# Designed miniproteins, single chains, continued (4): the designs that were tried, part 80

Each design is a single chain, and the fold is of that chain. pLDDT is the mean over its residues in the fold that is shown.

## One batch from the design tools (miniprotein)

Design m14943
Fold by ESMFold2-Fast:
Structure m14943 (fold): chain A 84 residues (1-84)
Amino acid sequence: MNLILRAIALALRAIGLELDAELLLKQGRISEEEAEEVIRLAEEARRLALEAMESEDEEEAEELLRRAEELLRRAEEILRRARE
C-alpha cells in the first residue's frame, strides 16, 4: 500500500515536471537542452516508478523508488535554477 502510493506520487510528480519544462521552453525561460534533460529525467523516473509498482520484490521496488526520487530531485533543481 505505502509503496504503491509512493510510486503513484512519484509518477504524478514526473508528469508535472514534464509539463513545467514544456511551458518554460515555450516561454523562452529555459534552454532547449535544459528542457530536454528535465523531460528525460522525468520520463526515466516515471518508468522506474511503474516498474516498482509491478515488482514482486519489495527490496527491488524500494531501490527503484529511491532511484526515481533522485532523478526527480535533479529535474526539480534544473527547473528551480531556470526560474530564479
Scores: mean pLDDT 85

Design m14944
Fold by ESMFold2-Fast:
Structure m14944 (fold): chain A 117 residues (1-117)
Amino acid sequence: SVEEIVAKLEEENARFIEEVRRLLREAGVPEDVIEELVATLRGIFAQALGELRRLAEAAPDDVAGLKARLRAYQRAALDNLLGELERRVGPVPAELREKLEELREKTIERHEAILEA
């Protein structure tokens, strides 16, 4: 059902946010910056899930469209995170950027698996 899909996507978004927190802490990002960035990510994901719910209810068989939307918002969310992080703390270390990009791709794969189930 749409409710089961949204619930699973919410769980994966929560996991993504906690892994982002861990990576930022390991990189020495100040806790106040981490909490502000996490609050922004939660807002982006809440809005995206609301839109995905509406689209899934309107066109429940358009799995390809839902996957495209999930990929788009995950990419936009990480791009926003990296831009804000660089603005607030300066250049993002390559290792941190790579780990965040790997986490994004893994999260996209998990989201797509949820939509296929």
Scores: mean pLDDT 83

Design m14945
Fold by ESMFold2-Fast:
Order: sequence, then C-alpha cells, then structure tokens
Structure m14945 (fold): chain A 67 residues (1-67)
Amino acid sequence: MSEEEFEREVQEALLLIKIAITKRDVENGRISKEEAIEFLKQVKEEANRLGLTDAAKAAEDVIKELE
C-alpha cells in the first residue's frame, strides 16, 4: 500500500467518522437538523472532489434520512 493510498483511506475514514458524529449530534439535540444537512452537504462536496465515493454516499444517505 502506497502513502497516497494510505492517506486516501485515512481521509475517507475521517469523513465517515464526521458523518457518524453529525448524525449522533442531531439525535442528541446538539445541533439542528438544518445545521447538520448544511455540514453534510459540505462533506459530500469534499468527498466527491477527493474521489471518496463511500464517504460521499454516506453523507448523501444521512442527508436524505434527515430530510
């Protein structure tokens, strides 16, 4: 595994963790649903720009769930 592949995997894992935390924060009332959707849209854009398809799909799925 190259450093480039490792960095990509780490970035994807971090985005997936951010998505999971955001969903939990909405469920716990720490942030509004509207704030979470805005943040998740930004995460989806970043994931798409980086070619991180799993993270992009996860963000989209949570956005749809919150809508």
Scores: mean pLDDT 82

Design m14946
Fold by ESMFold2-Fast:
Structure m14946 (fold): chain A 106 residues (1-106)
Amino acid sequence: SEKGKVAEKAMELAIKRLRESAEVSEEDEKKATEALKELFEKSDVVKFSDLIEAMKKKGLSEEEAQLFLNSLLGVMRSVDPELADEMIRKGEIKFEDVKKVVEKYE
């Protein structure tokens, strides 16, 4: 699906950023990617808490899930700092915003 492809690209960018400061297993990368993909297939808006819980259900620790979320927010911030601040204020990520950011990297 289009949502699935956008979620995959967004998490690929987040993983690339995270690998600059931390070692991440391919298994954990796939778990984080699938969690984001599944949530956007269900809703155009994903709460930070729901993303953390989805990653934890797939076997990531809370600390690992937080690293992936923070890296994803870092990608958003590198393109649009005001948008990233709004996401943090609301505790949620909108699909349209992720799509716009991913398109800026391609």
Scores: mean pLDDT 87

Design m14947
Fold by ESMFold2-Fast:
Structure m14947 (fold): chain A 82 residues (1-82)
Amino acid sequence: KKEEAAKKIEEYAQRVLDGENPEEALREAIRTAFEAGKDEKDSEKVARIVGLVLRAVAALMEGNYEQAAEDLKAIAKLIKES
């Protein structure tokens, strides 16, 4: 399940990078990340994911799709390593 979630987030990150409905892709990536992590008990990992989500949102709002995609890929990596 976590590997599938991480793969979906990576796919959404690629859509953001390509400019394909980037706001919708970011929203779906965030939803997928929180659904996968809802039972996560490592508060440090949760804080890191939340920080990356906030950075990705800020990057998208500034039109920096490369940074938003990188932040989403970092979230996917943290979810895989659970």
Scores: mean pLDDT 82

Design m14948
Fold by ESMFold2-Fast:
Structure m14948 (fold): chain A 69 residues (1-69)
Amino acid sequence: GATDAEINEGVADIYHALGLWAMERGDYEGAAKDFEKAAELYEQSGNTVKADESRKLAEEARKKAEEAR
């Protein structure tokens, strides 16, 4: 069966996709939360590159949330 690391990376990919869909809908606060969750799960899977990328996307989403006020 799938390892915990493979499961965590797969779930992280889902949160990453949800974050992108939230960005597309203008839900920047939701996008930031989804990208933060993706980063946590990528870190737990050992994928530090995708974890760092997801954290940067979360920061960009939070900036857009503030700018959209």
Scores: mean pLDDT 84

Design m14949
Fold by ESMFold2-Fast:
Structure m14949 (fold): chain A 69 residues (1-69)
Amino acid sequence: SLIEEVEAAARRASAALPVSEAAREVAYTLAVTTARRYPEYAEEILAGSRAGRPLAAAVDAMVRAHQES
């Protein structure tokens, strides 16, 4: 499912961050919970991740766009 793909991508992206384990877990949780709340944006979140955009920033931008559209 798209949510499972987002979870896998978020785990890979968070594991690659040069930050503490606590910060990685926060980044992962933010990405996954946002995708679960707004599944219509899951594909765009994944596309942003594939383009090398920071996952947390891409997720935040998608949520803001949804709330303002």
Scores: mean pLDDT 63

Design m14950
Fold by ESMFold2-Fast:
Structure m14950 (fold): chain A 92 residues (1-92)
Amino acid sequence: MNEEEIKEAIKALEEGVAENEKEGTLKTEFSKTEENIYIIEITLKTSDNKEIKAKGVGKSVEEALKDLLKNMEKILKEQQEKLKKEAEEAAA
């Protein structure tokens, strides 16, 4: 992948998140280290002003994007489990 391809992939991800999470605002940051390590960071702000950050790292843009998606899935699962626990505590 080149930088134009990653920008299109990020745009598609932002559109996908906006469609599923109508209340969220997504920010993306892309950087490259001196050792040619690619870093992609996503910050999602929900309607409740909660901030969810995910980071992907790889030796290529493709690897960084795959790592980002994996980390984002883990974070979303943890957030859902937290909301379930808070709902159970509110019901007690």
Scores: mean pLDDT 68

Design m14951
Fold by ESMFold2-Fast:
Structure m14951 (fold): chain A 66 residues (1-66)
Amino acid sequence: SQQQLDDDVKTALALIASAIAKLMAERGEVDEAIRFLERQIEKFKDSPEAVAILEETLAELRRLKA
């Protein structure tokens, strides 16, 4: 169905965004990576699976700052 395809695409985009954020953090841009993920979460807020992926990565990056 179209909804399933849209959900699959959003999940794939969330995984890509998560990978980008982790690369930014690895380069020392932790604050930038956190802001990037917060923007992605807002963009995908109606997609529970995408949000879960992004929130897990955001929590990981926030731990790096603590």
Scores: mean pLDDT 85

Design m14952
Fold by ESMFold2-Fast:
Structure m14952 (fold): chain A 94 residues (1-94)
Amino acid sequence: MPTSEELRKGGEEALKRGDVTAAVAAAYSLYQQGDYEGAAELAERAAELARKQGDWETLARALEIQSRSYAALGDDEKAKKYLEEAKEARKKAL
């Protein structure tokens, strides 16, 4: 029910606070709403923040959203790349 614009703004505010979990949640909501470009962009920024924080679980989730978003956009090469990166991040989370 929030608009794509509202979700993008919420994700931006989350990133400004260093709340990578909230940013990933906003990216996933954008994906569910069909805003695949917005989901990929926000998830990319969330992934960068998660990597800086050493939050490998949240990094894996952000990379999975990027993979799924690029697959929905027809970019199979990027989808595969981010899926493999997500698998590596999950190994570090364990």
Scores: mean pLDDT 87

Design m14953
Fold by ESMFold2-Fast:
Structure m14953 (fold): chain A 125 residues (1-125)
Amino acid sequence: ALIFEDDEAVAARIKALLEAAGYDVTVVSSPVDLVNELRRNSFRLVLVDGDVTSGFLYTLTELLLSRGYEVFVTRELAERMGLEHPRIHVVDDLVAAAPRIAALPRAAVIGSDEDLLALAEALAA
């Protein structure tokens, strides 16, 4: 799993939960490192803090789609992103999507710190 999170405490909590769920976890805190990791490696799960510019969200989502990821986003972030694709899944509740996310060979999730923590807790349960 790959985590993009600039808050070290939030990143550490998500990492611990995903490791408890059986993921090997890499944490990155910069957009450059996130893009470089995605270009070099394939991950089963990518979690992205959506508190980034709309331009970066667009570019990141295009990269994830090109790499074969199914992308899960909240409605608010989908509206900011301005990108429509069959593999972009707009969800009102990421926790309810957790079984679908866990079953995919490549899933990416873009949400708030609160959404990502709740998802990581659901995956660890």
Scores: mean pLDDT 81

Design m14954
Fold by ESMFold2-Fast:
Structure m14954 (fold): chain A 55 residues (1-55)
Amino acid sequence: SMKERLAKAIAEGAAARLGLPPTDESAQAVLDLMEKGGGEITGDEAEAAVRKATG
């Protein structure tokens, strides 16, 4: 879906900024936050989600 594609792109951008690998878990974490935020997410929230999902 469009939301899944957007979440993946946001997660990949956040992972790149953090020097972390892009993962499906990171994309899912960003998608979950976007759904809770009514379709919106900040860069800081995306980076926090990627850090948590990466372990």
Scores: mean pLDDT 82

Design m14955
Fold by ESMFold2-Fast:
Structure m14955 (fold): chain A 59 residues (1-59)
Amino acid sequence: SSSEKEAARLGMEGVVRAAASGDVEGMRRAGQYGKLAGEAAKAGDDEKAFEYAKLAVEA
């Protein structure tokens, strides 16, 4: 779905940003939230998917 693709994109952006700053723990959190966002999107919970995606980017 579009939500699933968007959640995956935002999660990857979070990981890339954390990597650029050398924040290994931030990379782990971003990856975890990205995974949760993808799972929520698959379940049809778009609101929860976007919430987790936002947390991934902010990690």
Scores: mean pLDDT 75

Design m14956
Fold by ESMFold2-Fast:
Structure m14956 (fold): chain A 97 residues (1-97)
Amino acid sequence: DPEQLKLIQLAAELLEERAELYESMGLVDEAVELYEKAAKLYEKLGDLEKAEEYRKRAERVRNEMKRKGNQLSEEDIEKMRELQERGPEVEELRKNL
């Protein structure tokens, strides 16, 4: 489906732009996830060169995070993520007051 391929290409481009924005904001984990998603979409399009490029960007961003991770414990990062993922529990606590 030519329209489907065009939509996948547009989605990959938007994920790339979003990942670059998140990287510039210091949202490293979110940037890595978006770069990996963009790489998978380019792989589906048969653009193996772009897929490899974004996988390399994800790896580079992860390496930069490891350097910054020395300033925060992995346990502190994990707790912050767990609190964000517990949105339903927080919503239920709000309803019960």
Scores: mean pLDDT 72

Design m14957
Fold by ESMFold2-Fast:
Structure m14957 (fold): chain A 80 residues (1-80)
Amino acid sequence: SSALEELEKLLEELEEALRNRDAEKATQYASKLQELASKLGLEELTKVASELREAAENGDFDKAEEYLRKLKALLRELKQ
């Protein structure tokens, strides 16, 4: 679906922002991903995106990378 494609695109942009250690962009993309996941009723994805956003806001890139791995796993499960 186009909504799933948008989630994938936001995840790619979030991963790039974290790779560049850009806390502002990581926070922006995590926030957009959280909002879209919430609108789609994806509760666990919404929660993990929220936790990643908070980690990025605090400059905690280690925690943000941990939540990124969890987001990637959840999105893979949705595609099965």
Scores: mean pLDDT 87

Design m14958
Fold by ESMFold2-Fast:
Structure m14958 (fold): chain A 65 residues (1-65)
Amino acid sequence: DKFKYAERIREIIENSKSAEELAEKIGELLREAGYSEEEVEEAKEEVERAAKRGDVVLLSPEVRL
C-alpha cells in the first residue's frame, strides 16, 4: 500500500538529522519492502539530493507518481 510508505517516510524524515541519515533510513525501508538493490541505491541517491535541496517530500511514493 503506497499510503503506508508515505507515513513511514514522514516518520523517517522527522527523525533524521541529516540528508545522509534520511537516505540510509529510506534505503532500509525499501529493502524491507522487497525492492531490488538497484532500486534502493537509486532511491537513496534521490533522497539525499532532494533533502539537500529542501525538497524532501518528493521522496514519498505518492509524489513520485
Scores: mean pLDDT 66

Design m14959
Fold by ESMFold2-Fast:
Structure m14959 (fold): chain A 63 residues (1-63)
Amino acid sequence: MTLEDLEFEFPADTPAPTTPEGAALSDAVGAQLARAAEAYAAGDDAAARAHLEAAGFTAVPRA
């Protein structure tokens, strides 16, 4: 599947950015999203997806 065939969802139990855990997670997510954007711009959908999943997003196929 291409990246456009997937919906990405952040986990519902993710800590809020106002907590220390949420702040650390937000920094990690930001770094992975930047890498995902670079991979997507390079035409590497698989790498972009892997970075989005590493950021905590789950790939959900459209039914």
Scores: mean pLDDT 65

Design m14960
Fold by ESMFold2-Fast:
Structure m14960 (fold): chain A 58 residues (1-58)
Amino acid sequence: ALEKGKEAFKAGDYKAAIKAFNEALLENPDDKEALRNLAEAAEKAGALETAEYYRELL
């Protein structure tokens, strides 16, 4: 899930990246790397409120 998210992010598919990073967090809720990547992908997708929410969890 984490690697799939990184690949989607590099391809500019931020919605697919968000989905994959969310799956990574479901597998490991304490995955700070997945949480940071999810926040960044959400910001790139224009979901600023979602990005801010995830940043506050860090």
Scores: mean pLDDT 77

Design m14962
Fold by ESMFold2-Fast:
Structure m14962 (fold): chain A 65 residues (1-65)
Amino acid sequence: MEEEKRRELEERIEKLIEELRKLGAPESTLKFMEAMKKNAEEGKLKLETVVSRLELQLELLKLKR
């Protein structure tokens, strides 16, 4: 993965986690998402997968409210 693209995805993940916090996501959900980010940074998971998961979680929270 290109370094610039990796940095952009990491920043996107951080912004999505912040948005989840603003919407009142449970601390357990936020902790899980932070763990997924860490796993992706360690190369255990694709950063794009974490972004997609966060976007889905954000939409689910919006739909439930």
Scores: mean pLDDT 78

Design m14963
Fold by ESMFold2-Fast:
Structure m14963 (fold): chain A 60 residues (1-60)
Amino acid sequence: MENKKKAEELKKKADEYFEKGLITQAVRYYREALKLEGKSQEEIDAEVRRFIEKAYEKRR
């Protein structure tokens, strides 16, 4: 499905923005990717929280 490939592209952009320290922009791209995957609001919020936690863990 084309939406899955587009979501993967957006996740890559989110990772790129996190590496640059642009956390707000990274979160926006990650949320858009999860929306394209058809996840619920609750699932999106949980995945975004986990994404932020992993990013901060790597920066230790």
Scores: mean pLDDT 77

Design m14964
Fold by ESMFold2-Fast:
Structure m14964 (fold): chain A 59 residues (1-59)
Amino acid sequence: LSAVEKAMMHDLGLSEEEVRELRELAKRLSVEELAKYLMEKFGMSERQARSAAEALKSL
């Protein structure tokens, strides 16, 4: 796991398995689709979700 993934585990309360699932989603979804998923599942703002989605896809 990268430092970014470990930070997401800490900040969002995600397990290692959940972070792995997000990485697989990032391979299949666009930035917009991944951001929407993060907003719906974790209650992130649109800005936060878009930033996180871009970070996941840039790994």
Scores: mean pLDDT 75

Design m14965
Fold by ESMFold2-Fast:
Structure m14965 (fold): chain A 64 residues (1-64)
Amino acid sequence: SQKYLEEGNRALEEGNYEEAARYYEKALELDPSNNEARINLAKAYAKLGDSERAKEAALSVPNT
């Protein structure tokens, strides 16, 4: 939902990347078609150093 997307964006701006990823994951649980949440989740994972998960989030496609 919009609420979790906003919370994630705030956490991302504050440098709380783990919290940002958590909120974006919640937003995607409620709306899997939310393109902004997918892109920003990928950014949060990239900031955490998880390049593979960042790529998976950006693609929104299961690897298997």
Scores: mean pLDDT 75

Design m14967
Fold by ESMFold2-Fast:
Structure m14967 (fold): chain A 62 residues (1-62)
Amino acid sequence: AFPKRSDEEIVDIFEKKVRELYKKDKEAALRQLQAMIDYFRDQGNEEAAERLEKLLEEIEKE
């Protein structure tokens, strides 16, 4: 089978990117996270949305 993209892989990549963005532009990082959470919720992927919500909490602390 060909390599399959998983939402977990997408979330992992996005996590690294948004953590870096948060250090440069906190407001932009928070907007990107919220947009992604809403996107996955609308797609019915609650697991991905919850992982991104957890990321939001973590980066706000550090």
Scores: mean pLDDT 75

Design m14968
Fold by ESMFold2-Fast:
Structure m14968 (fold): chain A 68 residues (1-68)
Amino acid sequence: SLEEVRREVGEAAEEAGRLLLENPDTPEEERERLVRLVQQAEDRVDAGDLEGARRLVEELRRLIEELR
């Protein structure tokens, strides 16, 4: 549902923010990529593209795991 995907995006955004707070030395390129993925996922939810939003959440979670 839209509400579930919006929650998934919010949770992934919080994880990204927490990772950046815990890792202030994260390269600017990767920091910008995290922020961009969050923004793109939010834009997809607002456009009603739930599958696109979920794909972006998966990309965001993958990047978070790589940066741990």
Scores: mean pLDDT 84

Design m14969
Fold by ESMFold2-Fast:
Structure m14969 (fold): chain A 70 residues (1-70)
Amino acid sequence: SVEEIKKLRAELKKLLDEIDKNGTPEQREKVGEILYKLETEIRRYQNDPEKVLEALKKAIEELKKILEEG
């Protein structure tokens, strides 16, 4: 749904802001790789909202792992 996409986008932004403020240069570089992959998947699956939601959820989980392990 549109509401779910907005919620996931807000969560993604919050995690990105957290890493930008408290992350290391190495963590920020890894974030760039995740965002590039997310952008690629969104472009690939533009006509499949379910796949776009899956891509967003996957990126959020990967960002959470970066915050946990360094």
Scores: mean pLDDT 80

Design m14970
Fold by ESMFold2-Fast:
Structure m14970 (fold): chain A 84 residues (1-84)
Amino acid sequence: ELEKKIEEIEKKIEEIEKEIEELKKRKEELMEELRTTDPSDREKILKLIGEILRIIGEILDLEKELKKLKEELEKLKEELEKLK
């Protein structure tokens, strides 16, 4: 069952890494839209900045979760190796 838990965590890591990649692409799109937006369109600029900041927060949270999962995975692999 330890091997199953390792597999589940590895799968979660892959899912989170993919989610981070998608969010980074979305952030790049919004930053490009912000650069091409008319400086006089203050409402659109504020909305884009808000969306960009939200995505940055999501990326940071996911990266923190990813770090914890990777640490847990290393501990489980060490435990499995000791059981040989």
Scores: mean pLDDT 84

Design m14972
Fold by ESMFold2-Fast:
Structure m14972 (fold): chain A 71 residues (1-71)
Amino acid sequence: MKEEAQKRLIELAQATIDRARELRESGADPDKVDRAIELAQKAIESAKKGNIKEAVDYLQEAARALNEAGR
C-alpha cells in the first residue's frame, strides 16, 4: 500500500537523520553531515506528498552522503 510505503520511507529518513547527528558528534565533517540531513528531510517531504520514487531517490542520496561523512 502507498501509505505503508510513505510511513516506511519517513521512518528510514528519520533514522538517517539520527545517524547523521551521531556522526557529527563523533567528529565527522559537518558539511557532509548537513548534506545527508538535508537530503533525508527532502525524502520525508516527498514521501508526505506521495512521491514515492522521488522519496526513494532522495533517501539513497542521503545514505550516500552519510557514508561519505563517515569516511
Scores: mean pLDDT 83

Design m14973
Fold by ESMFold2-Fast:
Structure m14973 (fold): chain A 97 residues (1-97)
Amino acid sequence: SELEELRARALELAGRLAELLATLPADRAEAAEDVAGEILDVFLEALAARDLEKARRALEVLEELLELVENAASLSDAEFAARLEELRARIDELRAA
């Protein structure tokens, strides 16, 4: 089912993110983990509401967070923080929709 596929994808992305966060400085890891938590909250709320479109969009933001963390070594602290802020703003907007 699409619900099972979305849950499986969320678990896969969360697992990959956890492995990558272990490679970051503690302050960057904590900031990224906070954003991941907000994304997963929106994802779970969307699933509970049977809003599969919103759930898919939340996972797209999670995939962008994963890409940001994968590329963290190439970014300054200011650039990394600014991109996390952009992702947080997008998930907050998605939550309100």
Scores: mean pLDDT 89

Design m14974
Fold by ESMFold2-Fast:
Structure m14974 (fold): chain A 58 residues (1-58)
Amino acid sequence: SAAEDLAVLRAALEILRARYAEEPEGVLALLRELAEAYRDQPELRALVEAGLRELEAA
């Protein structure tokens, strides 16, 4: 379900945020790929794009 997918994505984003300091380019590349994969799923895409903006601001 969309709610289940959203929960899984939130958990994955927490892991990626934790790894950002060690692998910034890899994490950003994965987030960009996820945003493209979710281009037709607005809630999932918005969550990925918010994560990207937060990391770019850090």
Scores: mean pLDDT 81

Design m14975
Fold by ESMFold2-Fast:
Structure m14975 (fold): chain A 86 residues (1-86)
Amino acid sequence: GVKILSIYPNPAKPGEEIVISGENFGDNPKVIFVDENGKEFEAEVLNSLKNMLKVKIPENLTPGNYEVYVESEKGKSNSLKFIVKE
């Protein structure tokens, strides 16, 4: 299945680039940020490898606590906690 192992940097600011490391991201993975109310925000994937994604944090996110997951044809990953800072 799809797995996230780490996200770096964490925390980071809206519009900054992060690296998600993991396993079996598949082809055309989607990266979703989920806020504390369950609202979902799709992030831009700048580069994708089988075990690493370079992702731009959506510029419209408010600072706060989020969960991040990856979804592709290989399934939905575990969620990892992520902090969006100002």
Scores: mean pLDDT 89

Design m14976
Fold by ESMFold2-Fast:
Formats: sequence, C-alpha cells, structure tokens
Structure m14976 (fold): chain A 50 residues (1-50)
Amino acid sequence: SDLVQENLEGNQQLADELLKQSETTPGGGRELAQTLLFKAQQYVQQQLDK
C-alpha cells in the first residue's frame, strides 16, 4: 500500500537523522540511537510481513 511505502521511507530518514544526532551527543547517545534504529528496522519488518 502507498501508506506503507511512505511510512518506510519516512522511518528510514528519521533513523538516519537520529544516528547523526547521537554522534554529536557524548556519553551514550550513540548506543541509544543504535537501539532506536534496531527497533525502527524491526517495526519496518513487521509492516512488510503484514
């Protein structure tokens, strides 16, 4: 569906932006962003499976 495609692309762009911000935040921001990226990928996979 079109909504799924739009959501996928939006989530990928958000994940990339979060990763960039995590590198600017010392003291664990990178780990947090990586965790969020992993969860975003899992969410995307679930949407594709439905």
Scores: mean pLDDT 67

Design m14977
Fold by ESMFold2-Fast:
Structure m14977 (fold): chain A 68 residues (1-68)
Amino acid sequence: SEMLELLKEFGELAVEGIRLAEERGDQEALERIKELANEGSIAISKGDKEAAKKVIEELRRLIEELKA
């Protein structure tokens, strides 16, 4: 199921993003990741694959910035 794959990826990225932002003390990144986690949860609950994919893309981007 594409939705199951999106749910798994979203969950893994949200957890990693929160952990990295907390480890770095980046409060702005932490708040943005929390916003995206809320948006992603809503998108998945509604079966909105397009919205879920956009949230996943933004989470990936923020995680790469935090790793740099």
Scores: mean pLDDT 87

Design m14978
Fold by ESMFold2-Fast:
Structure m14978 (fold): chain A 55 residues (1-55)
Amino acid sequence: TLPVAPTSQAPPAPPAEWSLDEVADLNRRIAELHQTEKLSLKEAYKKVLEELKKK
């Protein structure tokens, strides 16, 4: 690992409270929205969270 300047840009991370299987489902849904809706990864992630919240 090379020492690199601190980076503020980072991809969205799944909630730490979730199980691995739940994280896998989340990632799968994000990928679907990203491909189908042509949304950014961040926007797709927000949409998935909204869907889970409505559930």
Scores: mean pLDDT 67

